# Designed miniproteins, single chains, continued (2): the designs that were tried, part 49

Each design is a single chain, and the fold is of that chain. pLDDT is the mean over its residues in the fold that is shown.

## One batch from the design tools (miniprotein)

Design m5776
Fold by ESMFold2-Fast:
Structure m5776 (fold): chain A 94 residues (1-94)
Amino acid sequence: DITNQVKEAAFAAAEEIARAMGVEVPETAKSPKDILDAVREKLGKEYADKVAQEITRIAEEAAQRLKAGMPPDEVLAWAREKGREIGEKLKAEA
């Protein structure tokens, strides 16, 4: 369903943001919260808050794309690429 696909897109984007920022994603991570906890521990609250805002935006856009009839696989691929771009941008700003 759309709710599950949005959660998958948000998690995938969070993984790519963290990796691009040099934050190791725990093997046990199952939610964006787990990834945000890792970002906060390594980079502090300010960067965790910025990442959380970007994940929220990606989730909202993923929901819109899915409702518009975009295939889930394409939305997931878009979310991964968008997460990588955002993570690289945030790393450059640090």
Scores: mean pLDDT 85

Design m5777
Fold by ESMFold2-Fast:
Structure m5777 (fold): chain A 69 residues (1-69)
Amino acid sequence: MSLEELKKKAEEWVEAEKNKEPVSMTLAEFIKLLKEALKLDPNDEEAKKRLGEVYEKLHLLDEAAKYYA
């Protein structure tokens, strides 16, 4: 799966959660995909931002802060 596909799924998941719509994957799978994207490109600031947004949405602000650094 490409980095762009992972970013798109991140955005779709956040929007679906906002609208309380069903998603096709679990939150754990989604976080795993974003972490895999960062393993492929550890300097991808956009992927870090997306992962931070997911943790922020989960009210895990300390974890989110690690990706906004």
Scores: mean pLDDT 67

Design m5778
Fold by ESMFold2-Fast:
Structure m5778 (fold): chain A 70 residues (1-70)
Amino acid sequence: MKEEADKLVEEGLRKAEAGDLEGAAKYFEKAIELDPNYSEAWFNLSQVYRAMGDEEKAAEYRAKALEARA
């Protein structure tokens, strides 16, 4: 489960590096579906939405990342 979520985050990061922000978001969303307490996945999702210009969603997912760490 957690190991599978880690692989999804790795794929998301590869997509983001390639400039595929929508693809990256999908992988991070799948990772949090498997592990909702995966703060790094929430944080990466917030950064992707910020890069896409969606500051409202970026702020929401940033807050979830902080909650998942607590």
Scores: mean pLDDT 82

Design m5779
Fold by ESMFold2-Fast:
Structure m5779 (fold): chain A 58 residues (1-58)
Amino acid sequence: MSPLEELEALKAAGAPEEEIERLLDEYIAQWVKNSSLSPEKKAEHAALLRELYRRRLG
């Protein structure tokens, strides 16, 4: 199951927003850790991923 599918399933199951946000932060951080991009580009990508997840979950 993809991280996005896991977050969607948790939201559908009524998980608290705080828990969903924490997992979202963890997934984004994990993705960024695997990237060879500069710190500046990692920050840009992290912001984009957070926005995409918020749109999909909200």
Scores: mean pLDDT 75

Design m5780
Fold by ESMFold2-Fast:
Formats: structure tokens, C-alpha cells, sequence
Structure m5780 (fold): chain A 64 residues (1-64)
């Protein structure tokens, strides 16, 4: 089913784009935010980047 491969690829691309958009939006908010809020947003951006890296690099969970 070639259709399934294209659909999976499309969903992965959409997910990557959504994460990138969210990070870009948070970075823009951090730039426009007061110093106290910038720290909180920087932490949130860091967490999202780590989650995205683990999510896209992770092939399958190990049997734990």
C-alpha cells in the first residue's frame, strides 16, 4: 500500500512542522516578553526541543 507510506510521511512532516512552529512562536514570545517571563519561556522551549529530539530520533521503545 503505497498510500500508507505517503500518509505516514505526511503525518511525520506535519508533526515536525508543528513542533518547529511552536518553538518559533515561543522564541518570538520570549523576545517580546519581560525578563521574568523570558526565563520561563526559555525553559519551556528547552523542554520542547528535548521532547522533539527524543520523539523524532526514537525508533521504538526498549522492552523495559
Amino acid sequence: HMEKHLEIRKKRSENVDKVADEIARLEAEAQASPPERRFELDVEIGVKIIAAIFGVEFKEPKPL
Scores: mean pLDDT 65

Design m5781
Fold by ESMFold2-Fast:
Structure m5781 (fold): chain A 67 residues (1-67)
Amino acid sequence: GVEEALAELQKLADEAEKLGNPELSKRYRQAIEDARAALAAGMDPETVLAFLEREIKRLKEEIEKIK
């Protein structure tokens, strides 16, 4: 669900920082904050989950390219 997707995205953002890309980590930490704000504003959890799943896929692809 949404909480598992948030945890996965956070883990990947932490990995990007450890790989020496703090700007990439910061960008995806902002995406996590945006998702939490959207949920707090009453956005549909299915819509937020779809957003998070797309961001997870993108960050995985970016991590694969950097090391």
Scores: mean pLDDT 84

Design m5782
Fold by ESMFold2-Fast:
Structure m5782 (fold): chain A 67 residues (1-67)
Amino acid sequence: APASVEEMKELLRKEVEELLKKGLLSEEQAKKLLELIDKLSEDEAKRKEVMAEILAIIKEEHADLLP
């Protein structure tokens, strides 16, 4: 598990970059996810809310990708 919010952000950014390299995300989708990741804060309630939005976008945009 990441030790800090900054470490969590780094792990999530790497995940987005890998998905983009694999062609599973468009550049626009990756940019939007990176913007949300940047909004993650030390406030646990806000962090959980942003994480839920990130997860929802990944699931929703993945489902909207061409089969």
Scores: mean pLDDT 69

Design m5783
Fold by ESMFold2-Fast:
Structure m5783 (fold): chain A 71 residues (1-71)
Amino acid sequence: MEKAKELIKKAIEAIKAGNRDLAKNYVSMALREAEKAGDEETVELLRQALKALDSGNYDEAIKLLKEAIEK
């Protein structure tokens, strides 16, 4: 799913730039695209990434987002 992967890449860039709100917005958009596609595995990874962002665990969030791209 090209659109979801592009949004996830933008989310990773936003995290690295220190823009948490932008990162959360991109992850939420990617989550919606994955849900529309029925990609349950990517949905779960993106939900875990959002939880990691909310807890301030940015390294874990990036790891989960990279895994979601490679599915």
Scores: mean pLDDT 84

Design m5784
Fold by ESMFold2-Fast:
Structure m5784 (fold): chain A 92 residues (1-92)
Amino acid sequence: AGEEARKAAEYAARAAAASGRKGALAATAAAIAAIGAEFEAEVLKNNEGAAISAEGAAGAAEEAARNASNEEAKEAARKAAEYARKAAELAE
């Protein structure tokens, strides 16, 4: 669970770095939510909080993918969403 959230944060950060202004905001939100999901899972041991944060990260990453202006940003955002969904499933 924590490892999947960490990977979601890494890919969301890459999407933000590769994105124009619109995609960068959504990708940054995805990265922050994914970091929160890892913190909830690994530090607070709160599975419910981890699931909620991971679902938020997935939604933000999906929005970043829709607003991506290039293939690198889109691919990174898609992988961020995939890992965030896995983190949410494992936190149930």
Scores: mean pLDDT 80

Design m5785
Fold by ESMFold2-Fast:
Structure m5785 (fold): chain A 66 residues (1-66)
Amino acid sequence: SMAELLEKQRRALESLKRSIEEGDEVAVRAAVRELVELGLIDPAEAERLLAQKDYEGLLALIERNL
């Protein structure tokens, strides 16, 4: 359902924020992969931002798409 999708998206975003704060690059990539699978960010755009470690741009893009 849409409500279940939104809940998963919010949890994945919170996981991403926590992983960034902790400096856990493996957890950051896992959270971004989940957000891609949930349709919040394009795979190519996600890979570009991750390669640049542009976490502020990544968060801004995800928040814009929520």
Scores: mean pLDDT 85

Design m5786
Fold by ESMFold2-Fast:
Order: C-alpha cells, then sequence, then structure tokens
Structure m5786 (fold): chain A 62 residues (1-62)
C-alpha cells in the first residue's frame, strides 16, 4: 500500500526515475515496519518517502 501510493504520486508529479526509486525504497521500509507492528516508524518512513517525491518535483520548478 505505501509503495503503491508513493509510486503513483511520483508518476503523477513526473519525478526523475532516480527520485522515484529512492522514494519506493523508503516506502518499502515503511511497509516492513508496518508488518512488524511498528506503526509510528511506518508512518515516519512513509512521510519521508512522500517528501522525497515532493522535493524532487519542487526542484524541477526551481
Amino acid sequence: MAVEKVEKLAEELGVSPEAKQRAIDTAKKAEDYEAQGKPSLAAAYFTAAQLLVVGDALDKEL
């Protein structure tokens, strides 16, 4: 779920393949923590993954 949401956001914002891959790797960590029953760590990593996508998109507008 987290990976799918981040991948969709990256595609919608047209970020670089490198930024998309970094965000997906971070979102996978969020899913790993969710599976371990660590929702706060999962939320932190999911937020970080979304920020990586948004940051790359904003950098393109600069």
Scores: mean pLDDT 81

Design m5787
Fold by ESMFold2-Fast:
Structure m5787 (fold): chain A 77 residues (1-77)
Amino acid sequence: MAQVPLDELLEKILEVMEATVARTGDPRLRALLERAKAAYEAGDYDTFLALFEEALGLLSEAERAAFVAELLARLRA
């Protein structure tokens, strides 16, 4: 399998975060998603990854497992 470029990985992370926010309806996750989108658009990938890590911390173990599975499925498409 070819290596996934960083930009593609970050785009897929954003897609899965948006799906997770839509599924959970958690306003804190929505706030983190909006901040992560702003950081990504600014090219601040360190801040983006830190916000992503905070968002994962708000998820249950089952929700984190679902997130990873969905991300991997999208990356393998």
Scores: mean pLDDT 78

Design m5788
Fold by ESMFold2-Fast:
Structure m5788 (fold): chain A 68 residues (1-68)
Amino acid sequence: LFAPLEELKEEAKRVAEEALRLAEELGDEEAVEEAKRLLKRAEEAESELEAAVILVAAAVLLSVLKRK
């Protein structure tokens, strides 16, 4: 099976980047700051649990932004 840490980090970065793009389009400054924070945390994640938590947080942010 895939190397879980690297896969989770890549997915977390992808979702965080999508959230950042949408937040910028909406002009939501708080969401832009949160998305940038999550993107940095995803790049620096050293454990599967940490990467998974960041992925979930990024997905939640993206979901909230899509409802606006």
Scores: mean pLDDT 81

Design m5789
Fold by ESMFold2-Fast:
Structure m5789 (fold): chain A 80 residues (1-80)
Amino acid sequence: SLAEKLREGLLLEKEGKYEEALEKYKEALEIAEKENAPKELIAALYANIGDALEKLGKLEEAKKYYEKALKLMPAFKTAQ
């Protein structure tokens, strides 16, 4: 499920396994988009993907995902 993939990603990130966390967040995002999940949840997944990419040193890709999150939820103050 979406919730399971998100939980797995968060646990992997806490363990410093950023590539594996990124994979789980992207799987959760695919499920969320297929199920037309609320924009708030999709924005949170974009932010989580951005965080994992930033930890991997992929700063340009991280910025792109943060900008996607900010577009859906302008209240996300950390997306710039």
Scores: mean pLDDT 82

Design m5790
Fold by ESMFold2-Fast:
Structure m5790 (fold): chain A 113 residues (1-113)
Amino acid sequence: LTMLPKDEESALILTGMGQGLFRQGRYEEALALYQEAIKMNPDNSRAYTNRGKVYFEMGKYEEAIKDYEKAIAINPNDWEAWRNLAEVYEKMGKLDEAAEYKKKAEEAERSLK
């Protein structure tokens, strides 16, 4: 029921399409859609979180961290970005940092509910 500017609406549509491609394992195509979504709306925290997930699945942990940090900077209540950042640190063997980010994810999720 919220009317968005055309570029913001288009960015949300591209983000949704990218999620579909990601679920199919079509990572390069998903990245392209998320990059376009970010170009149309640079404050789209969801597109950063979703692009980070693609980088994570590709083993590009540094790129994933940068995207999750950007998503959190835009929306500190993005519990999914906090949770995904924790998963990257677990893969890197940094378990104490991962535990702290998991706590932040739980706090952010509670703030929305």
Scores: mean pLDDT 81

Design m5791
Fold by ESMFold2-Fast:
Order: structure tokens, then sequence, then C-alpha cells
Structure m5791 (fold): chain A 87 residues (1-87)
């Protein structure tokens, strides 16, 4: 949605857009946690990525995943998903 399209929505429709955005961010956080679990990293690292996602610290989340050994192709996919949500 453009800013003009969003401004033209009713208050109820604006709330629906915000809920959709929150669900999309939640989906990215879940994807990141599953990729870390696939690598067999300690649960404490998985918990930290969940906390970073909850705070919307996407730079910190991606850095933690990179340090944990997540492949660059997976990181690029997550970055693209975040960019699409932010658009």
Amino acid sequence: LTAEEYAALTPSQQVAVEIGRELAYLGVGVEAALELRRLGVPQEVVDEVIRLGARRDWAGLLELMRRAGVPEAVLARIEAELAAIDA
C-alpha cells in the first residue's frame, strides 16, 4: 500500500493493514528461529533471535544469524522479506 492508499482507508481497514503487517513480521521471526534450529544452534541463541525479532531489531537478528552460520542465500531471502514488509 502507498501512503495515499493507506490514508484513503477507513479506520477499520487501517487496523486490518496494521494486523497484516504484524503477522508478516511474526512470520519472518518464526522463519529465522526455524533456520537456527535446523543448524542445531543452542536454544539460548534461538531465544535471542526471537527477542531481537520481537523488538524489530532486524539488523541485530540478521547479524546473529550470520554469526551462527546461516547461509548467505537464506539471509538474503529474509532481508528481501523484511524489505517487502517495510514497503
Scores: mean pLDDT 78

Design m5793
Fold by ESMFold2-Fast:
Structure m5793 (fold): chain A 84 residues (1-84)
Amino acid sequence: MEEEAALEALIDGLAASGMPRVRVTLTFENEKGEKKTVELEVTPDPAGRAAARAKFREIVEEMKKKGYKLTRVEFEPLEPVELA
């Protein structure tokens, strides 16, 4: 339930960003304190958001099977932003 809420928040954030592409970094940690980072490139269009939801769900489930919990989520725009 917490994990599903996090995935929905990620997709909503991408939709609100207005950027064509975003790098999403997911950081997982196990009970031993070992960290694992997974990076995805996501487009905020409807098709890209649907693909991102499916991909994030699969990654979270795979990491959960390995004893890892999602601890951090970061968004990074991949396209350059020029200031006026």
Scores: mean pLDDT 69

Design m5794
Fold by ESMFold2-Fast:
Structure m5794 (fold): chain A 71 residues (1-71)
Amino acid sequence: MAEEFRRRILELTAQQEYGITDPEAIEAWRKEEIERLKKDLEHYTKLAEQGDLDALNKEIALRIELAFLES
C-alpha cells in the first residue's frame, strides 16, 4: 500500500504542478527532482552548519521531500 500511495501522490503532483500524465514522464521528472533536491540539500546543510536557522528549516523540509520521492 505505501508504494501505491506514494505513486498516486507523485502522479497527482506531476499532473497538478506540471501537467504530466505519462508514467515515463513522471518517472523522469521524479529522477530530475531527486537530483535537484540532493544539490539543494548539500547547499542548505552547509548554511545550517553556519547557524542559519532559515537554512536549517529548509534542510529539514528537503530531507522529508527526498525521503518521500526516494520511497
Scores: mean pLDDT 74

Design m5795
Fold by ESMFold2-Fast:
Structure m5795 (fold): chain A 71 residues (1-71)
Amino acid sequence: MSKEDLEAEILIALGNMYLSLGKKLEEQGKLEEARELYEKSIELYKKAREIGNEELQKLAEENIKEAKERL
């Protein structure tokens, strides 16, 4: 695994954390806070998509789509 692929995996994992936290805040009715977390997750996934291999790029794109559907 390259350094770029490892960095992409870390960015995807961090994005997943923000997405998950956003979903919990949305369930609690904290819609503005949830929206901010979804936006942060999208930024992280976009960075991962730029530097990761084809598999990681595809994962990031799928996660971006999910986060955008939540906005």
Scores: mean pLDDT 85

Design m5796
Fold by ESMFold2-Fast:
Parts: sequence; C-alpha cells; structure tokens
Structure m5796 (fold): chain A 79 residues (1-79)
Amino acid sequence: SKEKIDEMIKTLKEQLADLEARRPHLTPEQRKRYEKEIEFLKKLIDKLKSLPDDATVEQIQQALNEIREEFKKKEEKEK
C-alpha cells in the first residue's frame, strides 16, 4: 500500500530530523552512534522510496530486513 509506505517514510524522516537537530550537541562517543543511526535511517528511507506503490507487506518486510542485515554485517566488521 502506497499509504503505508508514505507513513513509514514520514515516521523515519521525523526520526532523522530529530537526530540531525541533536547532532551538534553530542560528545565524540555519542556522535559515532548517531552517525550510524542516521546512515541506517537514510538507507531505510531510500529503500522504501524504491518500492512500487502496490508493494505487498511481504515485499516491504523483505526490503527492510535486507537493510537491517547489511548494517548488522557492517557493524560486525567494524568490531
């Protein structure tokens, strides 16, 4: 459903805007965590935008899981 995708994108954009607003007041340690969170949210938004308007719930879940798995692998590599 296009409405569901649009609602998800709106929620993620609001979360991204909130993190960006707090960014200048962060310690160096907090900044590293925030940068990763910001990158993750941006990739989720981009993936949702790439889905067709008639995307099924299964397709949406698969797309989101793909991005989550990508970030888990990246985090493991950095540790």
Scores: mean pLDDT 77

Design m5797
Fold by ESMFold2-Fast:
Structure m5797 (fold): chain A 64 residues (1-64)
Amino acid sequence: SLLEEAQRLIDTAEMLKEKFPEEADRIIQLAKEAIKAVENGDYDKARELLEEARRILQEVAEKM
């Protein structure tokens, strides 16, 4: 589900905060906004927010 994906992104980003604090904070912000979008029934917005969060996570992974 989108909610489970958002929670996993938050958990993953929290582990990255020491080395990539700015990217981690952005991922957490986007995932939290996606949760709010799901709660409002805006699944398209939630998906876009999660796709942006995943993009940032992939960029971080490439630097590791």
Scores: mean pLDDT 87

Design m5798
Fold by ESMFold2-Fast:
Structure m5798 (fold): chain A 82 residues (1-82)
Amino acid sequence: MEPASEEVREELERRARELERRLKEIASQLPETPENAARVTGALLLVVAALVNAELGDEEAARADLREVERLIEELEREAKE
């Protein structure tokens, strides 16, 4: 299988960077608890996994990882507004 096109990889990298930025922003608004630290760390590891999958040309896996990161950010954003 041909590797993912440069354009697709750039799209996925840009989305991953935006999600990482949102995750760091929300992390600064959450209470400093071990539970919140674990959730933020888990989401950051998924961003790394998405970038690795994008580099390897696994577009489907990269997009799945990014969707899971977005879901986790949405959960954290809800908790930060309490």
Scores: mean pLDDT 80

Design m5799
Fold by ESMFold2-Fast:
Structure m5799 (fold): chain A 89 residues (1-89)
Amino acid sequence: EETARLLRRAVELAEQAVKSKDPLDRDVFYALALIAATVAELYGPEELQPLVRKARDAIVKGSEAKTIEDQKKYLEEVRRYAEEVERRL
């Protein structure tokens, strides 16, 4: 299932971003996570697109967050929305 696979990849990439000690590596992983979530939205059924969009928004907010605590908070939001999408598929 394309949407679930892409959202799982987005979560994994966002996790790598949060774990990255180098700001450049972090930005690259967040960019890749955003691409995965954007593609997931394109392949998702219409009824689940709002949840995929919330996951995408959480990735964007994580990438903009100035503290590691906020980055972890938004990562948890991405995980929660990805799990909800997978549960409904």
Scores: mean pLDDT 84

Design m5800
Fold by ESMFold2-Fast:
Structure m5800 (fold): chain A 56 residues (1-56)
Amino acid sequence: ADPVAAGAAAAGAAAKALGKDAPREERSQMFREIAGKIPGAGERGAELAGQLARAS
């Protein structure tokens, strides 16, 4: 329900699946993909993707 919480949870699951040792590029791409699918994300989705990629 919360877009930020949903994005963070999805990104965490994706990172785990992809492997924590995966190249930053792959994880960044995955975070962008996930954020883009968050309902009503729009601009916030893009910002969230950037934050998640850097925070990892």
Scores: mean pLDDT 62

Design m5801
Fold by ESMFold2-Fast:
Structure m5801 (fold): chain A 70 residues (1-70)
Amino acid sequence: SRAEALERIRELARRALEAVRRGDFDTADRLVAEAVAIGREAGIPGREVLRILLPVYVEELRAAVLKVFS
């Protein structure tokens, strides 16, 4: 169901955020790609998937900027 797909996307987003926080960008990118694929297959609008994934992208941008100053 869409509800089950949304819950799976939220869990993947949570795990991706944890991966970014530990500097594991490869794992984060894979989890984000999986979440997007689940959303597409379930017919969830891209804007809803983006809303759930937005914290991951924000944290990746923060980490990338801070890495330059490290």
Scores: mean pLDDT 88

Design m5802
Fold by ESMFold2-Fast:
Structure m5802 (fold): chain A 95 residues (1-95)
Amino acid sequence: MKEEAIKLLEEARDLLFEAANRSTDIDVQADLTLLAMQVYLALKLARQGKFDEAAETAENIAKRLEELSKTYSPDIGELLRKAAELVRKAAELLK
């Protein structure tokens, strides 16, 4: 289960970098890059065995991704929704 959570966080990070690369807006690219770095932090915490901190970090990231998915273009929004689902599933598995 913990290994599956780590894989889901890695997939979410990759989706956020893809979303950032597809955006032509520098502010959107910056926001998505920051979120990818926050997913990397959750992933690092999980790899260190800090599962409670990783789960809490992931839950906060998922919430932010869901909020942003409603404000960005449909193509970016779909990538963010997928990333949010992966991050939420990872948070559940880390508990």
Scores: mean pLDDT 84

Design m5803
Fold by ESMFold2-Fast:
Structure m5803 (fold): chain A 66 residues (1-66)
Amino acid sequence: GKEAIERAVELLVEKAGLSREQALRVLETIASLDAEGRALYAALAVRDAGLTPEEAEEIVRGAEGL
């Protein structure tokens, strides 16, 4: 729901240094991916942006709420 979207946006803003507008575009991109693409995005976010696996899961969950 909207709460999951808001959590994902805040996480991207705080951890990846994105603006809220940029965070929403990222979530829209993830929402356009299949399950394999979402899993790959989560793995890259952990590796390159320093997110925990749990934080990456919250981002994917937010995208699914769109």
Scores: mean pLDDT 79

Design m5804
Fold by ESMFold2-Fast:
Structure m5804 (fold): chain A 68 residues (1-68)
Amino acid sequence: SKILELIEELEKAIKEGDTKKADELLKELSKLLPKEFVPLLLEIKQAIARGDYEKALELLEKLKEKLK
């Protein structure tokens, strides 16, 4: 799944502190995911903007669970 590949890339970008790559991947995910996931993507973006990478990764795992 392209969505799962983008989520994996986003996880790597967050772990590496690559905020530019993370922002690009979040934009791609927002185009592919249903509108119901937009609030969760926004929470992930806000956590990254705060430098709260632990929270960003926790929210990303929550997103992965909702897609299975």
Scores: mean pLDDT 85

Design m5806
Fold by ESMFold2-Fast:
Structure m5806 (fold): chain A 85 residues (1-85)
Amino acid sequence: MEERRALLAEIARARLEGERLIREGERLAAAGRLEEAARLYREAAALYERGAAALLAAGIENEATRELRRNAEEARALAERVEAE
C-alpha cells in the first residue's frame, strides 16, 4: 500500500511540476528569454522521463507511462525549437 502510494505521489509530482515548468518556459520564451525557456523545458522532460522510468521499474506499462513519455518528448521538442531560434 505505502509503496503504491509513494509511486502515485511521485507520478503526480512529476506531472504537476512538469506542467509548471512548461508554463514558466512558455512565458520566458514569449519574453525572448530563450536560453532560460530551453533550460526549463529540458528540466520538464527529465522530470517526465523519471516518472515514466519509475512506472516501468514497477512493471507498469499503461496509459500513464505512455502519457509521461509523450510529455517528455514534447518538452524536449520545445527545448530544441527555442534553441534553434
Scores: mean pLDDT 83

Design m5807
Fold by ESMFold2-Fast:
Structure m5807 (fold): chain A 76 residues (1-76)
Amino acid sequence: SAASAAALLRAAAELLEEKGKLELAAALREAAEAAAAGDEAALLALEPRLRAADAELQALSPEEQERVLERARELL
């Protein structure tokens, strides 16, 4: 759902903020707001920044990935 997607993006943004990756976290927060609003045009405009954020998310440890999933469940 849009709410689940937004929660995952917000949880991922919080983890990237902890890691000092503030610009990537900002992109994920903007994407979470766009996803919650159903704003596909905003999501398309964010695509280059989201690709950069995705690379960092793919580098997360299994423990960090689990923390993101648990936080996303709290945000739902």
Scores: mean pLDDT 85

Design m5808
Fold by ESMFold2-Fast:
Structure m5808 (fold): chain A 62 residues (1-62)
Amino acid sequence: MVGDVVEAIGDVPAINDNMLELKKGDKVEVLEILPGGFWKVKSLKTGKEGEVPGAALRKIEK
């Protein structure tokens, strides 16, 4: 949900300019939930923003 910190459950490639590349275990903040199952997120590791499939993310505690 917006404001939640979530974790990548696997490696996520950036296949276009709107997507964010993630590695398994990377933590991101959810900025926006988009239509079509994509989430706009900010990487806590790099500070970069982009879209990732919501299905590639899991909630972590807190």
Scores: mean pLDDT 77

Design m5809
Fold by ESMFold2-Fast:
Parts: structure tokens; C-alpha cells; sequence
Structure m5809 (fold): chain A 90 residues (1-90)
């Protein structure tokens, strides 16, 4: 369970870093790079969610892992939305 939480946290951190790069490129009008970084962010948020879902099977971590899985899902949905918006401007 602790190993799943650690892997999830690493992917959540990477997702947030790529998401910020996506925002930076979107603000510069580089829609192709923005879409690429939002796609990378979405992938990492989705991976974090899967690892949090595995961690949630342990009663010791279930409540925390479920909350973090829901957070990762919200970030993934936002990254997917911004990727779609950037792709429409290419």
C-alpha cells in the first residue's frame, strides 16, 4: 500500500508539472506544445488515480487514497479539456 501511494504521489507531481507547462505554452499561443503537455499531464494524473485506487484497497489508507484519487480525476478531466481546446486552435 505505501509503495502504491509513493508511485501515485510521483505521478501526481509530474502531472502537475506538465500541466503548468501546458498552461505556460497556452498563454504564449503555442497550441501544439500546450496540447502535448496537457496530454502528458492527463497520462500522469490517470496513472496516479490507478495507483491511488490500488492503495485504497488497504483499510489503513482507504479514506486518504480515495480522496487523492478523486483529486487526480479532477486534474485529469481539466487536462483533457484544455488539451481539446488547444487542439481546436491548431
Amino acid sequence: AEEWLKKAEEHLKLGKEYFQKGIDYLNKGDYEKAARYFALASHHFGTAKLYYDEASKDPKYAERAKKLSEEATKFQNEADKLMDEALKKI
Scores: mean pLDDT 88

Design m5810
Fold by ESMFold2-Fast:
Structure m5810 (fold): chain A 80 residues (1-80)
Amino acid sequence: SRDRELVINALRDFKTFVRDSKDLEELREYAELLIERLRELGVPEELIELFRKTAEEALKSENPEEAIKIIEKRIKEIEE
């Protein structure tokens, strides 16, 4: 699905940003930017919600390694 691939790509993009950024506010702002891009591309709210929940869970961990694991698990779930 185009929509699932867009969400997977957004999650991969967010994962890369998590590796490079040490600022939680920057991470939150970047997640919101990706959500807005998905909305502009016409991705269903149900799939946008999966991205939002994943980003929120990752940010709650406050540890880049654990955040990356959370994101990778969600990518695998969507791919299946």
Scores: mean pLDDT 84

Design m5811
Fold by ESMFold2-Fast:
Structure m5811 (fold): chain A 77 residues (1-77)
Amino acid sequence: DLRREALELEIEAAMYRIAGAIAKKLGDYKSAAEYYRKAAELLERAAELYREAGDDETAERLREEARRLREEAEELE
């Protein structure tokens, strides 16, 4: 089930996003950037699966979220 796989990737991405936020709060900008990039990768994969499942709206929202996370990671360098 493509939607189940996509949901699992979204959950993993959320965990990395939380880890990134914690690292940023602690001043570990390098780890925060790495966690945000990992979250973005997972959201991009989830978006592909939602698109394959015919859910273009959810796919586009996840792609936008991934783009924002990559931008945040770049700012931390």
Scores: mean pLDDT 89

Design m5812
Fold by ESMFold2-Fast:
Structure m5812 (fold): chain A 101 residues (1-101)
Amino acid sequence: SIYDEIKKILDELREKLLELARKHGVSPETIAELERFFDVLKELIDSAKDMPVEEIAELVKAGLDGLRDFVRRHLSPELQAEVDRIIDEAKKKIDEIAQKS
């Protein structure tokens, strides 16, 4: 389903961001907070199945912008550029899936 495809994009994004954070010595507490962001986004998709896919995609992308703001406060400027690239790639994949609906 389209919902499962969006969740797969979130799972891929989560793994990339967690690997980056661990490699650069981000605290276990901050890593746990990052994981919580993804849990909330997946719960949102599960609770919003009655909404149009385009609306769910917009809510998920808004959540990813919130994740970007969180990361900006906790990672170096050099890592922020890499995180922005990874998040923007995920947002693009979500848009491509929503357009197929």
Scores: mean pLDDT 81

